# Designed miniproteins, single chains, continued (4), part 94

Each design is a single chain, and the fold is of that chain. pLDDT is the mean over its residues in the fold that is shown.

## One batch from the design tools (miniprotein)

Design m15274
Fold by ESMFold2-Fast:
Structure m15274 (fold): chain A 100 residues (1-100)
Amino acid sequence: SVMEELEKLLKEMEEITRKAMEAAAKGDKETFKKLYEELLKKYKEMVELIKKNWEKMSEEERKRAHEYLDKADLYLVGVYLLGQEHGIEIELPKVPHFEV
Protein backbone atom coordinates (compact mmCIF):
# COMPACT_ATOMS: atom_id res chain seq x y z
CA SER A 1 0.00 0.00 0.00
CA VAL A 2 1.00 3.66 -0.35
CA MET A 3 1.12 4.08 3.44
CA GLU A 4 3.42 1.05 3.81
CA GLU A 5 5.72 2.46 1.08
CA LEU A 6 5.82 5.89 2.81
CA GLU A 7 6.68 4.23 6.15
CA LYS A 8 9.44 2.22 4.42
CA LEU A 9 10.89 5.41 2.86
CA LEU A 10 10.82 7.17 6.25
CA LYS A 11 12.69 4.26 7.91
CA GLU A 12 15.29 4.32 5.10
CA MET A 13 15.71 8.09 5.60
CA GLU A 14 16.19 7.56 9.36
CA GLU A 15 18.99 5.02 8.70
CA ILE A 16 20.67 7.32 6.13
CA THR A 17 20.49 10.20 8.65
CA ARG A 18 22.18 8.08 11.33
CA LYS A 19 24.95 7.05 8.88
CA ALA A 20 25.43 10.70 7.84
CA MET A 21 25.85 11.70 11.50
CA GLU A 22 28.55 9.03 11.90
CA ALA A 23 30.34 10.18 8.71
CA ALA A 24 30.29 13.82 9.90
CA ALA A 25 31.71 12.81 13.31
CA LYS A 26 34.59 11.00 11.53
CA GLY A 27 35.25 13.92 9.15
CA ASP A 28 34.37 11.69 6.16
CA LYS A 29 33.10 14.46 3.86
CA GLU A 30 32.81 12.28 0.73
CA THR A 31 30.64 9.65 2.46
CA PHE A 32 28.56 12.44 4.05
CA LYS A 33 27.90 14.07 0.64
CA LYS A 34 26.89 10.72 -0.87
CA LEU A 35 24.52 10.01 2.05
CA TYR A 36 23.00 13.51 1.78
CA GLU A 37 22.31 12.97 -1.95
CA GLU A 38 20.68 9.60 -1.15
CA LEU A 39 18.57 11.24 1.59
CA LEU A 40 17.47 14.00 -0.82
CA LYS A 41 16.51 11.34 -3.41
CA LYS A 42 14.39 9.44 -0.85
CA TYR A 43 12.72 12.69 0.22
CA LYS A 44 11.78 13.51 -3.40
CA GLU A 45 10.42 9.96 -3.85
CA MET A 46 8.23 10.43 -0.74
CA VAL A 47 6.89 13.80 -1.97
CA GLU A 48 6.11 12.38 -5.45
CA LEU A 49 4.40 9.31 -3.97
CA ILE A 50 2.20 11.57 -1.80
CA LYS A 51 1.36 13.86 -4.77
CA LYS A 52 0.41 10.92 -7.06
CA ASN A 53 -1.87 9.35 -4.45
CA TRP A 54 -3.25 12.45 -2.66
CA GLU A 55 -6.71 12.45 -4.34
CA LYS A 56 -7.36 8.77 -3.47
CA MET A 57 -6.21 9.07 0.16
CA SER A 58 -8.67 9.24 3.06
CA GLU A 59 -8.47 12.22 5.46
CA GLU A 60 -6.74 9.94 8.02
CA GLU A 61 -4.18 8.80 5.41
CA ARG A 62 -3.55 12.44 4.35
CA LYS A 63 -2.92 13.39 7.99
CA ARG A 64 -0.50 10.46 8.36
CA ALA A 65 1.26 11.43 5.10
CA HIS A 66 1.74 14.97 6.49
CA GLU A 67 3.18 13.48 9.72
CA TYR A 68 5.62 11.34 7.68
CA LEU A 69 6.62 14.37 5.58
CA ASP A 70 7.20 16.45 8.75
CA LYS A 71 9.56 13.75 10.07
CA ALA A 72 11.29 13.51 6.68
CA ASP A 73 11.74 17.32 6.72
CA LEU A 74 13.46 17.06 10.12
CA TYR A 75 15.87 14.39 8.82
CA LEU A 76 16.73 16.34 5.66
CA VAL A 77 17.13 19.73 7.39
CA GLY A 78 19.06 18.12 10.26
CA VAL A 79 21.60 16.53 7.92
CA TYR A 80 21.89 19.76 5.87
CA LEU A 81 22.61 21.82 9.01
CA LEU A 82 25.07 19.19 10.29
CA GLY A 83 26.92 19.47 6.97
CA GLN A 84 27.11 23.26 7.37
CA GLU A 85 28.45 22.89 10.95
CA HIS A 86 31.24 20.60 9.67
CA GLY A 87 32.13 22.83 6.69
CA ILE A 88 30.85 20.30 4.15
CA GLU A 89 29.68 21.93 0.90
CA ILE A 90 26.30 20.43 -0.05
CA GLU A 91 23.49 21.95 -2.10
CA LEU A 92 20.43 23.47 -0.44
CA PRO A 93 17.45 21.05 -0.65
CA LYS A 94 15.47 21.84 -3.84
CA VAL A 95 12.16 20.36 -2.62
CA PRO A 96 8.71 22.04 -2.37
CA HIS A 97 9.19 23.21 1.25
CA PHE A 98 12.67 24.68 0.47
CA GLU A 99 12.14 26.17 -3.02
CA VAL A 100 13.06 29.86 -3.29
Scores: mean pLDDT 83

Design m15275
Fold by ESMFold2-Fast:
Structure m15275 (fold): chain A 82 residues (1-82)
Amino acid sequence: DPDLREHQADIARVLMAVSELGVLNEEQLVEFTNYALENRLNREELFELLRKMGVSEEQLEEIRKILEEQDRGVERHRKARE
């Protein structure tokens, strides 16, 4: 299912960004990942979950920047295909 793969990819990217910034501990990362996968959260719902878990707006902005850089990487790869 392409939609399921996209949800899993977004969850993985957000999880990587959260781990890079160290904003959640190991227990919170497990809780976040399980809830996100069970409820098939999209990117906006993932940010709302992080906010509910106590991640600050400043930390959410840093996560968004990391995700935008990842998205630019994917776009550059597609444009390099001739």
Scores: mean pLDDT 75

Design m15276
Fold by ESMFold2-Fast:
Structure m15276 (fold): chain A 57 residues (1-57)
Amino acid sequence: LSPALLTGEGYRKVKEELGKELDKGYVVEEKGDFVTIRFTETGEEITLPKEDVVLLS
């Protein structure tokens, strides 16, 4: 799995959608211009534009 961090925009979107302050996880799926990230702290998943995510691998 590829480790991933949220950009500032990704962090804002996650906080708005999930009501939680999450910033790191792993890419579990990649689909076109979007990636699905599973957060390390909660195990929750969210799909975000690739531009809102920094891949660390």
Scores: mean pLDDT 80

Design m15277
Fold by ESMFold2-Fast:
Structure m15277 (fold): chain A 87 residues (1-87)
Amino acid sequence: HMEELRKKFEEIRKELVKTAYEAGYAIGKRDIEKFSELMQKIAELRKEFDRILDELGLTPEEKQAVRDELNREILKALVEGYEKGKA
């Protein structure tokens, strides 16, 4: 179960970063509707990510550190997507 849980964690993290890039790209192209849809997907994936963190048995401090890292990755992907989209 733990090995499956870690694989799901990695898959969701990658999907979040990919979706953030696509959201940035959409807003760069001024596609507000697609941006909105992708931001909703990010919110859903974040909820699933938090459930997995709870199952991993991490401390509150460890969970916050992981969330902070993810937030930095998401922001970076969003900005990179935006720059690509506006070109």
Scores: mean pLDDT 87

Design m15278
Fold by ESMFold2-Fast:
Structure m15278 (fold): chain A 73 residues (1-73)
Amino acid sequence: APAQSEEEALEKMKEMIEELKRQGLISEEEAERIKEILDKAYEGKLSEEEREELAAFEARLKAKMAPAVEAAR
């Protein structure tokens, strides 16, 4: 498997968020907020509140994507 640095993983996560925004699954404000939280996580500055915000975003995103994933198969 290709070696993935922490920086490369961060870039891929941000790219996924931008793609979700393009598809209309998340708002521009949500995309910018989550990218800010990801930057803080990368720098080791993530608060517990921000960690909970990330978990809530992931759960919300999975709920929004479930019908689209089923339709794509």
Scores: mean pLDDT 72

Design m15279
Fold by ESMFold2-Fast:
Structure m15279 (fold): chain A 78 residues (1-78)
Amino acid sequence: KLEEIEKRTFEIQEKVEKEEDKLALTALGSVEALMALKGISEEEAIELIARETPSASVEEIREAVERGKRVVEELEKK
């Protein structure tokens, strides 16, 4: 559910001190929101974000999403 994704993202961002980790969490949250709202795959969401962000490549967006996933896993294991 979108509300659950938004709440989780906000709570996680408040616990993260490093700016680069916050940016990675924002990228992950954007991809997850697009997947939930449009019913598309993670790869399709990454490509859509990259299309609207001419300063970033598909690979750069994918790397940010993967970093965000690692940050979430580390915080949830604690």
Scores: mean pLDDT 73

Design m15280
Fold by ESMFold2-Fast:
Structure m15280 (fold): chain A 92 residues (1-92)
Amino acid sequence: SEEERKKKLELALDAVSRNPSPEVQAMSDEEKLKLVLDVLQNGSDEERRKVIETIAKNVGLDVDIDKALAFVKRYKPKNPLELLLILHLSQK
C-alpha cells in the first residue's frame, strides 16, 4: 500500500541518518541494510533519490544525484560495498 511504502521509506531514511531514532537503533545492521537496499532496488525514482541524498549528505560526499540514481537503477546494489562504489563513481 501507499502508506506501507511511505513507512518503509521513513524507516530507511532514519536508518541512514546521523541521529537515528530509538526504534531504528534497536534494529540489527542487517535489518537496517535490508530496508535501505529494498528502497534502492524496488522503490520509485523519488524514493531512491531521497535515500541517495541522505547517505551522500551524511558521509560528506558531493554526489551528482542524477548520475547516482542512474547507476542505482541500472545495477541494483545488493550490498554496502556496491552502494559505496556507486556513490564514489558519482562524485562531482
Scores: mean pLDDT 83

Design m15281
Fold by ESMFold2-Fast:
Structure m15281 (fold): chain A 97 residues (1-97)
Amino acid sequence: SEAARREEEIARLNEMLEKGEERKKENPEMSEEEKALYEAGERIAEAFKKYLEGEMTFEELIEELEKIAKELEEKGMKEAAEKLREEVKKLEEEHKA
């Protein structure tokens, strides 16, 4: 069911967030760029979780993802920002279908 699929996706996002937090604790001397990438990953996972839980609209999800991409670009991580923007385009096309 749709509800069961959402629960499984939320569980996966929670696992990703837990693993990200553990990685930061295991590598405290991580570079500023590496830290920014992990923080971006956590924010992406949290945004998807909020969207799946109904706390965030699809429009708000897209706005948050674009904000994260812009911040990555401003930090010089243009490739990561471009990859996130491509994922946003795919999400918008899937939502239209």
Scores: mean pLDDT 77

Design m15282
Fold by ESMFold2-Fast:
Structure m15282 (fold): chain A 92 residues (1-92)
Amino acid sequence: GERVAEGVERAMEALAEAAEKGGEGEGGLKVIGAGLAAIGEVLEGRLSGAISEEDAEAAMEAAGKGTKAGLKGDGEKAKEYAERAAELARRG
């Protein structure tokens, strides 16, 4: 799980930074891109066996909620969900 957790952390850090710029225009596209990157890292971890199915589903849900919060400009919520997604990826 550690390598996947590092990938998710990097993607979610980018999401949190993009959320600070707002969910409009280029900022919104960066939030979406970072969220998709985090989901991709979790899926790769699941396919490689580094994360359990349960932890992968929970991590993807957290990444999705973080992306949604970032698009709304809620940086605090985006950060909370980013930390949760990374924690779940590390547990797997």
Scores: mean pLDDT 75

Design m15283
Fold by ESMFold2-Fast:
Structure m15283 (fold): chain A 65 residues (1-65)
Amino acid sequence: DELSELATEYGHKYYKKGYSVDMASALAGLEIAKKTGNKEYAERAVYFAEVAGDEELVKEAKKYL
């Protein structure tokens, strides 16, 4: 679907900038949550930010739940 394609595009963008796969996935999910208000992508951003160990990103992503 359109959102999963967008998540892949943002994930690749962040991965190319030197972020880990988990961090890139968290950042991609957060971008989609910010732009669309989609709570499933906010949940995904929280999950991957927790896996990556980025407490600030977890906190930011939770604002969109």
Scores: mean pLDDT 84

Design m15284
Fold by ESMFold2-Fast:
Structure m15284 (fold): chain A 77 residues (1-77)
Amino acid sequence: MKDEEDLKKILEEIVETGKLTPEQEKRLKQLISKLSDEQVNKVMLEVLSKIEDPRKAVQLGMYSIGLVTEVQLEKRQ
């Protein structure tokens, strides 16, 4: 539960600032690696559903796809 809340907070900060810092990217990768794909998708959908600005929603979606793909590739090797 706490890891899901931590993921949600970081995603909300990225949406608010429009920036992904190296520290946030590292923490997101750690959280995504600990959580199941279902848990990550649930948190992403919750955050996306609250975004009023479609540009911010697209930006978050792009970041999340990139990070999830990187973590999945690392798990396969």
Scores: mean pLDDT 73

Design m15285
Fold by ESMFold2-Fast:
Structure m15285 (fold): chain A 83 residues (1-83)
Amino acid sequence: REELIAFLEKMIEIAEKNGDEVTARLMRAALEAAKAGASIEEVLDRFHEEYERVLPELSVREEMEAGAALTGLAVLALSLKKE
């Protein structure tokens, strides 16, 4: 859990430094779910739901960046789920 929160906080920092406000917002939503005690799967679902909600309004670059972030989170979630 602490590892997931640290990962999300680091990803928000990187997104903000790059001016990627869309990915930063998606990561903040996932971080709030994680801090609220959501499971790793629920955190991933929350990110995916928010991503789908904003997808029609995203540029190709923003879509690719958010998709890459989702993939990274999914890989981390699978690693942590195996414990």
Scores: mean pLDDT 72

Design m15286
Fold by ESMFold2-Fast:
Structure m15286 (fold): chain A 63 residues (1-63)
Amino acid sequence: KSDELRKISEKIAEELEKLPLSAEERKKISDEIVQLISDEDLEGLKELLTEVFGEEITEKILK
């Protein structure tokens, strides 16, 4: 796995911590993100991030 994927994962974790979510909700979202990254489903990852964070934050994470 590349340094780029690691940096994306770190940014996602930081943004998840800023959201007013329960620990259970945060864990569910984190698990879905990890699975999408593992499956190399970049379109699914972008869609999930947009649903959770919105387009602006998603662009910041994925650029």
Scores: mean pLDDT 77

Design m15287
Fold by ESMFold2-Fast:
Structure m15287 (fold): chain A 75 residues (1-75)
Amino acid sequence: SREEAKQRLIDLARKVDEKLKEIEKNLTPEQVQKAKRLVSEGVLRANEAWEAGDYDRAIAILEETLKKLDEIKKS
């Protein structure tokens, strides 16, 4: 349902924000800039997908953003 998708999107957005804050605290300024850009682009695209009614796409975009943030932590 829309409400279930919305809750999942909110939960994913929270996880993305928490991971970005962890990166800002623990990684290099260059890695932080890459992470901030990735989050900004991911959130923008997820919002566009949500406004278009493509809830599955919005969720998938934030899940991919979260995975890419994990990859930055490994570099």
Scores: mean pLDDT 85

Design m15288
Fold by ESMFold2-Fast:
Structure m15288 (fold): chain A 129 residues (1-129)
Amino acid sequence: SLSEQRKQFGDDLSAATAELIATLEQGREAASAALDAAAQHHLELGDREGASAFLLRRRDLDEETDRLIAELEKAVEESKKSTPEETKKKFEELMSRAIALAREMGAESQAAVQAQSDRILAIVDEGQK
């Protein structure tokens, strides 16, 4: 039924988005550790400005990741009230942002986020049929 198809769509989108959020959190943890290590190295060299730059990058990474996760969670909830077209447009925007953010986290995170993004967009595209 249409009701069962909508429930399945919501369940699939929620599950795939949760996996993307987990991947973003793992990528953030790894990237933050690398940035903290770089900041410590610069402090040991007496380069306080270089250390500060890495700490600012870590803060920006944390803030952008938290904001994207909050918007992903909100987009899943709003998909229950939105048209398929509105849902597709919102997830296309969020997936583009996730891929861009994952580039800052490293090649492994970028590849994983790209694959998960492709899956989420496929779910949204199928949900329009």
Scores: mean pLDDT 88

Design m15289
Fold by ESMFold2-Fast:
Structure m15289 (fold): chain A 94 residues (1-94)
Amino acid sequence: MEELRQEALEMQGELQKKVGEAYEKYLEKKSSLSEEQQKEIDNLFKELDEAVRAAGPLLQAAIEAGDRAALEEVLAALRKKAEEVIKGIENILK
């Protein structure tokens, strides 16, 4: 149980750091971006926020049940979504 909780917290910390870094880069370049590029980036951040919010209860349920397989599936889905969003933002900012 404690190990599963620790894995979830570590992933959340990694995600928060990477998302924060992408957001800071977005703010630095925002004035040079088109309105459409800004909307696309805003939508990508919104999609990630929605995915993180939806995953919260699922992570908690998996941890409480001691279900490593369920935890790993939720974490893998979140990591994949985060990587897609961050790469999308990086590609727009290049």
Scores: mean pLDDT 82

Design m15290
Fold by ESMFold2-Fast:
Structure m15290 (fold): chain A 88 residues (1-88)
Amino acid sequence: MKERLIELAKKAIEKYKNEDGTLTFEQLVEIFKRLFNLDDETYQKVLEFIEKLFEKYKNEDGTLTYEQALKILEEVIEKFLDEILKNL
């Protein structure tokens, strides 16, 4: 199941990334929201975790590469796997 969610994340990043291959924080949040129908409480916890990871991994211009965005989504999926599976 986790591997399937990671594959969905990879496909979503490829589909929604900008023409230069980068993503913003807002695009990453929208990708996650579209992939997973989370309840408001879980979504709020996920947003806080994504924000912490974004601050850690972002480039100096405030964008993310494909690899950085995927790493963030993989860490979110690992941390919130049970909650994500309940809402699929």
Scores: mean pLDDT 77

Design m15291
Fold by ESMFold2-Fast:
Structure m15291 (fold): chain A 95 residues (1-95)
Amino acid sequence: DLEARYRAAVDEYFALLEARAREALAELGLLDPETRAEFDAAFAAARARALALPATEENIKKVEALLYLLQKNYEKAAELARELGKEEIAEEILK
């Protein structure tokens, strides 16, 4: 269960991150095949590193907090940061 939940959270986070990056590059006229290949490789490497981490409740909450930040859901991101004992980070998110 934890492994499946962690993988799902990582997959959702990177899917949104990749989509946002591609949209930004396309808008700026920078989404050429070479640049796209470099970004795809970088995202694949980052995702592989994330999936190599232990599937713990703490790591799931960390990925969910990052996903909420990417969605601009600052209240939920701050809530998860507090649950992780990161009050200073929660305060920074809400600024």
Scores: mean pLDDT 82

Design m15292
Fold by ESMFold2-Fast:
Structure m15292 (fold): chain A 68 residues (1-68)
Amino acid sequence: MKPLSPTEFAELLVEEARAETDRRRAETRLQAAIRMLEKELANPGVSPEMREDLERALRLLREALAEL
């Protein structure tokens, strides 16, 4: 099992983005993470539990991006 869930990863990334003084760098990282998780959601091999976790993570990242 992976030590970090998508939601835990998103929470960590949001914390890092809030600490980042370069807004453009923060936006780029959040956008890259959003694209990566969207690709994972498009994979039919993803379990229902993982899919739900990915959707929750995406909401957190999108909210953080909107707050920048």
Scores: mean pLDDT 80

Design m15293
Fold by ESMFold2-Fast:
Structure m15293 (fold): chain A 66 residues (1-66)
Amino acid sequence: SIEDLEKQLARARAERAEVETQLQEAIANNAPPMEIAKLQLRLMGLDVEIELLERQIAALKKEQAA
């Protein structure tokens, strides 16, 4: 349902904000390049997931409006 997808989107956005904070802290504290790279990869994965969820919700809303 749209409601379930919106809940998934909210959780993905919350996780993205958490990972973004972790990345900023890692950079500020001169963390090893590997740790920074892992956080960047996680952030990229979350961005893809969020985009897919947003497109799915938009598609379902268009079907409901038609």
Scores: mean pLDDT 88

Design m15294
Fold by ESMFold2-Fast:
Parts: sequence; structure tokens; C-alpha cells
Structure m15294 (fold): chain A 91 residues (1-91)
Amino acid sequence: GAEEALEKLREYLKEAEKLLEEAKKLAKNGGSPEEIRKILLEVEVLLGMARIIAAVLKLEGIELTPEQEELLEKLEEIAKELEEILKEVEK
């Protein structure tokens, strides 16, 4: 239900935040663009799963809570930040 969806979104955000910190460390320490790209793909998978949860709730007639919407927005922001990090490392 909605509570299980909220817990899953929180788990995905926590994982994405860890992946973002790893990508930032790799970028500072001269890590390869390929390693950062793999991290971006992992975060894109998490965002995709989060969007599927949101879509399923909508199909069931369940409105997203403000907290669920905020978690989705934060996941999207992490994905965008990773894309920017990758672009800078590939220069």
C-alpha cells in the first residue's frame, strides 16, 4: 500500500545518496568516466523503480503524498547532479 511505497522510496533515495557520494569521490580522485557512468545507470534504475511505484499508485486511484512527491524530486535531482559530474569528468 501507500506506506510500503513510502518505505521503498526512502530506501531508493538513501541508496542514490550513497551512490552520489561515491561518484563525487571518484570525480575528485581522478576516477574513470566509465565508473561514474555505471553509478549514474544504477541511480537511473532506482529512479525508474520509484516512477513505477508512483504509476502503480496512480492506477490504483491513490494520490501521492507530499512526502512521496518530495522523495521522487530528490531522486531526480541526484540523477541530474550525476549527469553533470559525468559531463565534467568527460571533458
Scores: mean pLDDT 84

Design m15295
Fold by ESMFold2-Fast:
Structure m15295 (fold): chain A 123 residues (1-123)
Amino acid sequence: MKPITVFEAYRLASEALEEVYRTIVEAINAGKSDEEIRKLAKEKADELIDKFVQELLDRGAITPEQAEELKKELKELMDKFIDEVIEAYRNAKSREEFLEKLKEIAQKADDEIGRIISKHFAK
């Protein structure tokens, strides 16, 4: 099996972030409550993080000790991302304001993912 690169790991983590975002948007469009949206998004985030970290372990990119810390950091990041997106959606005065806030939230989360991944791939 080819070793996973830091760039491939970052891309996979960014794809997971997009999937969590999609889950939030679909739940909002379905008329779900904030509690149900958080539950659905967190369950999806936990599933994707566990799968991502297991892939890194299987490909020898991280140790079991690094895997546990990486899961913790990514789950904390996703919990914050979910809360910030829901808050932005509920508090936005217009669609344009929501989209601007969403862009800021997504960029911040993407930057933090890059930092977390780079830290765990440091030689």
Scores: mean pLDDT 82

Design m15296
Fold by ESMFold2-Fast:
Structure m15296 (fold): chain A 62 residues (1-62)
Amino acid sequence: AEKIKEKAEELSSDPEISSIANAVIDAINEGASAEDILKGLEDAAKDNPLTAKVLEELKKAA
């Protein structure tokens, strides 16, 4: 979870994906596990290529 949060904070500096990255940070702060976050992003990534990009970067950090 900590590595995913750090990567999400890095990604939040990109205005194109900052909303998705901030949603990941909020989920971690609310107690979501890394597994729950990645699963939620996998479902969302089917319909949104920006979410797919965030998911791929977070998987590399985990």
Scores: mean pLDDT 79

Design m15297
Fold by ESMFold2-Fast:
Structure m15297 (fold): chain A 68 residues (1-68)
Amino acid sequence: SAERREGARLAREGLQKVEDAYKNKSLEDAARLARESAEEMAKRPVMSTAAGLMQHEAKKLEELARKS
């Protein structure tokens, strides 16, 4: 459906932003962008699984940023 295609696009864009921040060695930015992406995905019922995975990634990045 159109909703699933749009959801996949949103997930791809979110992942790209997190990857770009990670490559620039900005763990704080990567963590924040992952959190924002997870919250945006969580607003869409069809993206509940993707939102959960992104939330888990945000938590890991937040922990790494705290230790760095």
Scores: mean pLDDT 80

Design m15298
Fold by ESMFold2-Fast:
Structure m15298 (fold): chain A 69 residues (1-69)
Amino acid sequence: SSMEKEYEKLLEEFRERARREGIPEAVIDRSVQTLQQRKEMHNLSLEQFRKMLEVELRNELLRRERAAG
């Protein structure tokens, strides 16, 4: 229960940051779904999940920059 709230908080922070950076909602939704599945499949700790979210955000920002020129 308490741990699930912490994972949800990390996901919401990721979604808010991605929206502020101009990443489309469809891309954010896809990333969140993929990350949630990886969390469940590999039983990731909060720290592992936080690092995975950081990497995913960085990758999406790099994709966004390349698309913009």
Scores: mean pLDDT 81

Design m15299
Fold by ESMFold2-Fast:
Structure m15299 (fold): chain A 80 residues (1-80)
Amino acid sequence: SPVLDRVIDGILEGDESAEVVEKGEDYAVIKLKSENATVELTYDKEKKTVVARKTDKEYELIVVYNEKGERIDAEVKPAS
């Protein structure tokens, strides 16, 4: 997905420790070695949005991106 690829490129440009560990058509997993965190990306074809779920030992950050790669929503939850 071009939208998913745009979000991935933004993450890789923002963190030099970032490594793509899985990549599908509408799904990706990125490891952020500097933060000891994992980012799971899922593309929703109907909404044309990407949901990014960033998980570390303490917190889960969920970010929603639109088709332009702009952040439109963000939530923080305790990791469980």
Scores: mean pLDDT 81

Design m15300
Fold by ESMFold2-Fast:
Structure m15300 (fold): chain A 103 residues (1-103)
Amino acid sequence: SNLEKLLEAIKNVDIEEFEKYFNELLKEKPLTLEELEKILNTLIDTFLSKNPTEEQKKKFEEIVDKIVEIVLPNIPAGSTEIPEELIPEIKKLLLEMLELNQE
């Protein structure tokens, strides 16, 4: 699964593999809320496993808050899919989260 490969790339803090499998996942079907939740949880778990500083934690929380603010008001009631117009900004924020895991 491209999702499983994406989650493994996150655990390995591999930005190139993350971009590769994120793009492949998007080619298969629209990104679901459940898939985004799994991606976010894996990014959070990986970040916390590295014993981040309080400053790094604050920056990470600010990115998570931005994703929540973008996603929650823009998902139609009863929809499980992330609108395509939100994907570029979500991808940018997910990459910023992964980059914080490098240092």
Scores: mean pLDDT 84

Design m15301
Fold by ESMFold2-Fast:
Structure m15301 (fold): chain A 106 residues (1-106)
Amino acid sequence: MSLLEELEEEIERMLEALESHSDRPEVQRFRELVLKYLEEIKKQDEKSQTEGLISLRYLMTLGLIRLLGREEAEKVTPVSDEEVELAERSTVEQILESMERVLSSL
């Protein structure tokens, strides 16, 4: 399996986890930013898409930990202690702002 295919499959599982909790406004907002990012990244070349999906996967991992908790995040993606510590030190607003900043750089 290619790295691009592995990233796409992992991101799809993460999106499904967010969709399951989309009754929460902050989860819905995060999911909408992810979907917008995916629309923009598809317009880029393959190398830029791969790099963009790596960045998105990282931000989604932090978002899942912060919004849903470590246990729910671990069901869909590998989670490190460093990612948990960073996510717990971050506010929901800071994670959303990071997503908006990355989206603006596309």
Scores: mean pLDDT 81

Design m15302
Fold by ESMFold2-Fast:
Structure m15302 (fold): chain A 129 residues (1-129)
Amino acid sequence: MDKEVTELMLRVVEALLAGDREEARRYAQEALKLAEEAGSEASILSAQAVLLALEGRFDEARELLDKASELGENLITVSLAGAAVYLAMGDRGRAGRALYNAALLAEKEGDLELAKRLRELAESLGYSP
């Protein structure tokens, strides 16, 4: 279910912000399994990108994120995966931008609670456009 994959990706981001890479990997593995069961290509690529980034395979992770973004589906999940990939790289600025983009998408979908939470996470990373 798309909403469950989005929630797991948010947990990946929160685990990485807490410095718990092993917990982030577990949530990403669960997200991949649910995305595969749902048949969501964008979410599958997003979860795979996070797992590659946690292995230090950043170029491959970014390639999968670009492909996921081009599909135009599950854009909140894709943006959260982008934040997770950039956090794994130590790029807090790009991670904050990805979280802010996810917040704008959540607001567009009418999920104001998620949008607020994502904006607060982006601001915690110093991203305030």
Scores: mean pLDDT 89

Design m15303
Fold by ESMFold2-Fast:
Structure m15303 (fold): chain A 97 residues (1-97)
Amino acid sequence: SAEAAAVLAEAEKKLEEAEKYLAAGDLEGALDAVEEAIRLCREALKLGADPAEIAALLRRALELAETVLRKAGDDRELLLRAIGVILECIGLLLELE
């Protein structure tokens, strides 16, 4: 649907924002953008978006969250958030089987 396509486009923009935050060293900003992209992927799925397109975006979100996890150092709150995001991505990807 046109609405599903629009929500997917917004999710892609959020992943692009996350990549820019990571390049700037803003790990919190990157993770906020990744979390928003995952929320938009859930909305797109409910609107009947192509599961293959959602899976591609979720794999990108997973890679970005894993990068945040690796760079978080001793920031316990950021580590826990990144782990939560990783688990959510894996769970959603398994549902898209």
Scores: mean pLDDT 89

Design m15304
Fold by ESMFold2-Fast:
Structure m15304 (fold): chain A 85 residues (1-85)
Amino acid sequence: MSLDERLAAIRAEATERYAKAKTDAEKEQVIADYLVRELDLALELGREELLRSTVETLRTVAASSKDPSLRERLLKVVEEGEKAL
């Protein structure tokens, strides 16, 4: 399966989960889960540009999060992604 097909599948799943989310916290978790999966895919396939853009997006989401625990988790994922760049 191509990178584009795998990304499309991850995005479609995230879109469906986001539509079913009832609270802002649930929606934030769906976005976070999606970005972590995109980062993992970028690392698996050695896609530096995708990795770099996903790390930057994760950093932005972490900075905007009102959940301190989620923020700390996302910043650790960002640190791991940055070490691979």
Scores: mean pLDDT 81

Design m15305
Fold by ESMFold2-Fast:
Structure m15305 (fold): chain A 74 residues (1-74)
Amino acid sequence: SRALERQGAILYTAGSILYVASTLEDKEEAKRLLEEAIELYEEAARLFREAGNEEGEKLAREELERVKEELKKL
């Protein structure tokens, strides 16, 4: 589904924006932004999977794990 692929790409991009924003903030705000980015990447991965976009799912899952590790270190 092109609609699912498009929605997945939008959420992936939103998650990436929040991740970048988290690098500019203090620890408390960074934590909030990273938690929001996690939710966006999880939903993006789900949408890419439903669309059959294996590369999109893989990229979203890789970013999800990266953001989870960053959050764990805060």
Scores: mean pLDDT 88

Design m15306
Fold by ESMFold2-Fast:
Structure m15306 (fold): chain A 62 residues (1-62)
Amino acid sequence: MKLSKEGQEGVGLSLGDPDKAKEIAEKYPKYKKYILEGAKKSKEDRDNGRAQSRKLQQERLS
């Protein structure tokens, strides 16, 4: 399913603030899946970045 402008804006908001993404998903239930999925993906990207930083730090502490 293609996202409408409203759905795309909702996903964009979820990428900035996952907690607000839940509130926006309640306002736009037709796009709830995409809004929450975007928020989850954004969180995973941040967590992966932190994991990579920790790995680099461990390699320096060999």
Scores: mean pLDDT 65

Design m15307
Fold by ESMFold2-Fast:
Structure m15307 (fold): chain A 76 residues (1-76)
Amino acid sequence: MYGPLESEGELVSRPDGTVEGEIRWRRADGSEGRLRVRAGLDEQGRPHIEVEHEGDVSPELLETVREFARGSIASG
């Protein structure tokens, strides 16, 4: 099954285009997961997106977060 029953959290975009945040989700069965995002420029000044997750995070949520991070880096 794709998509969490409920999710909470936020992604924060900094003036320099760096994006950081944490998103947490929970299912009716009491199962829950969490993901953290850190995006910005790497040591070479290239766009870098880092996503860490714990538990069974939905593929849809992961993609949504990655797309947001890509957009923020490109505009920052």
Scores: mean pLDDT 67

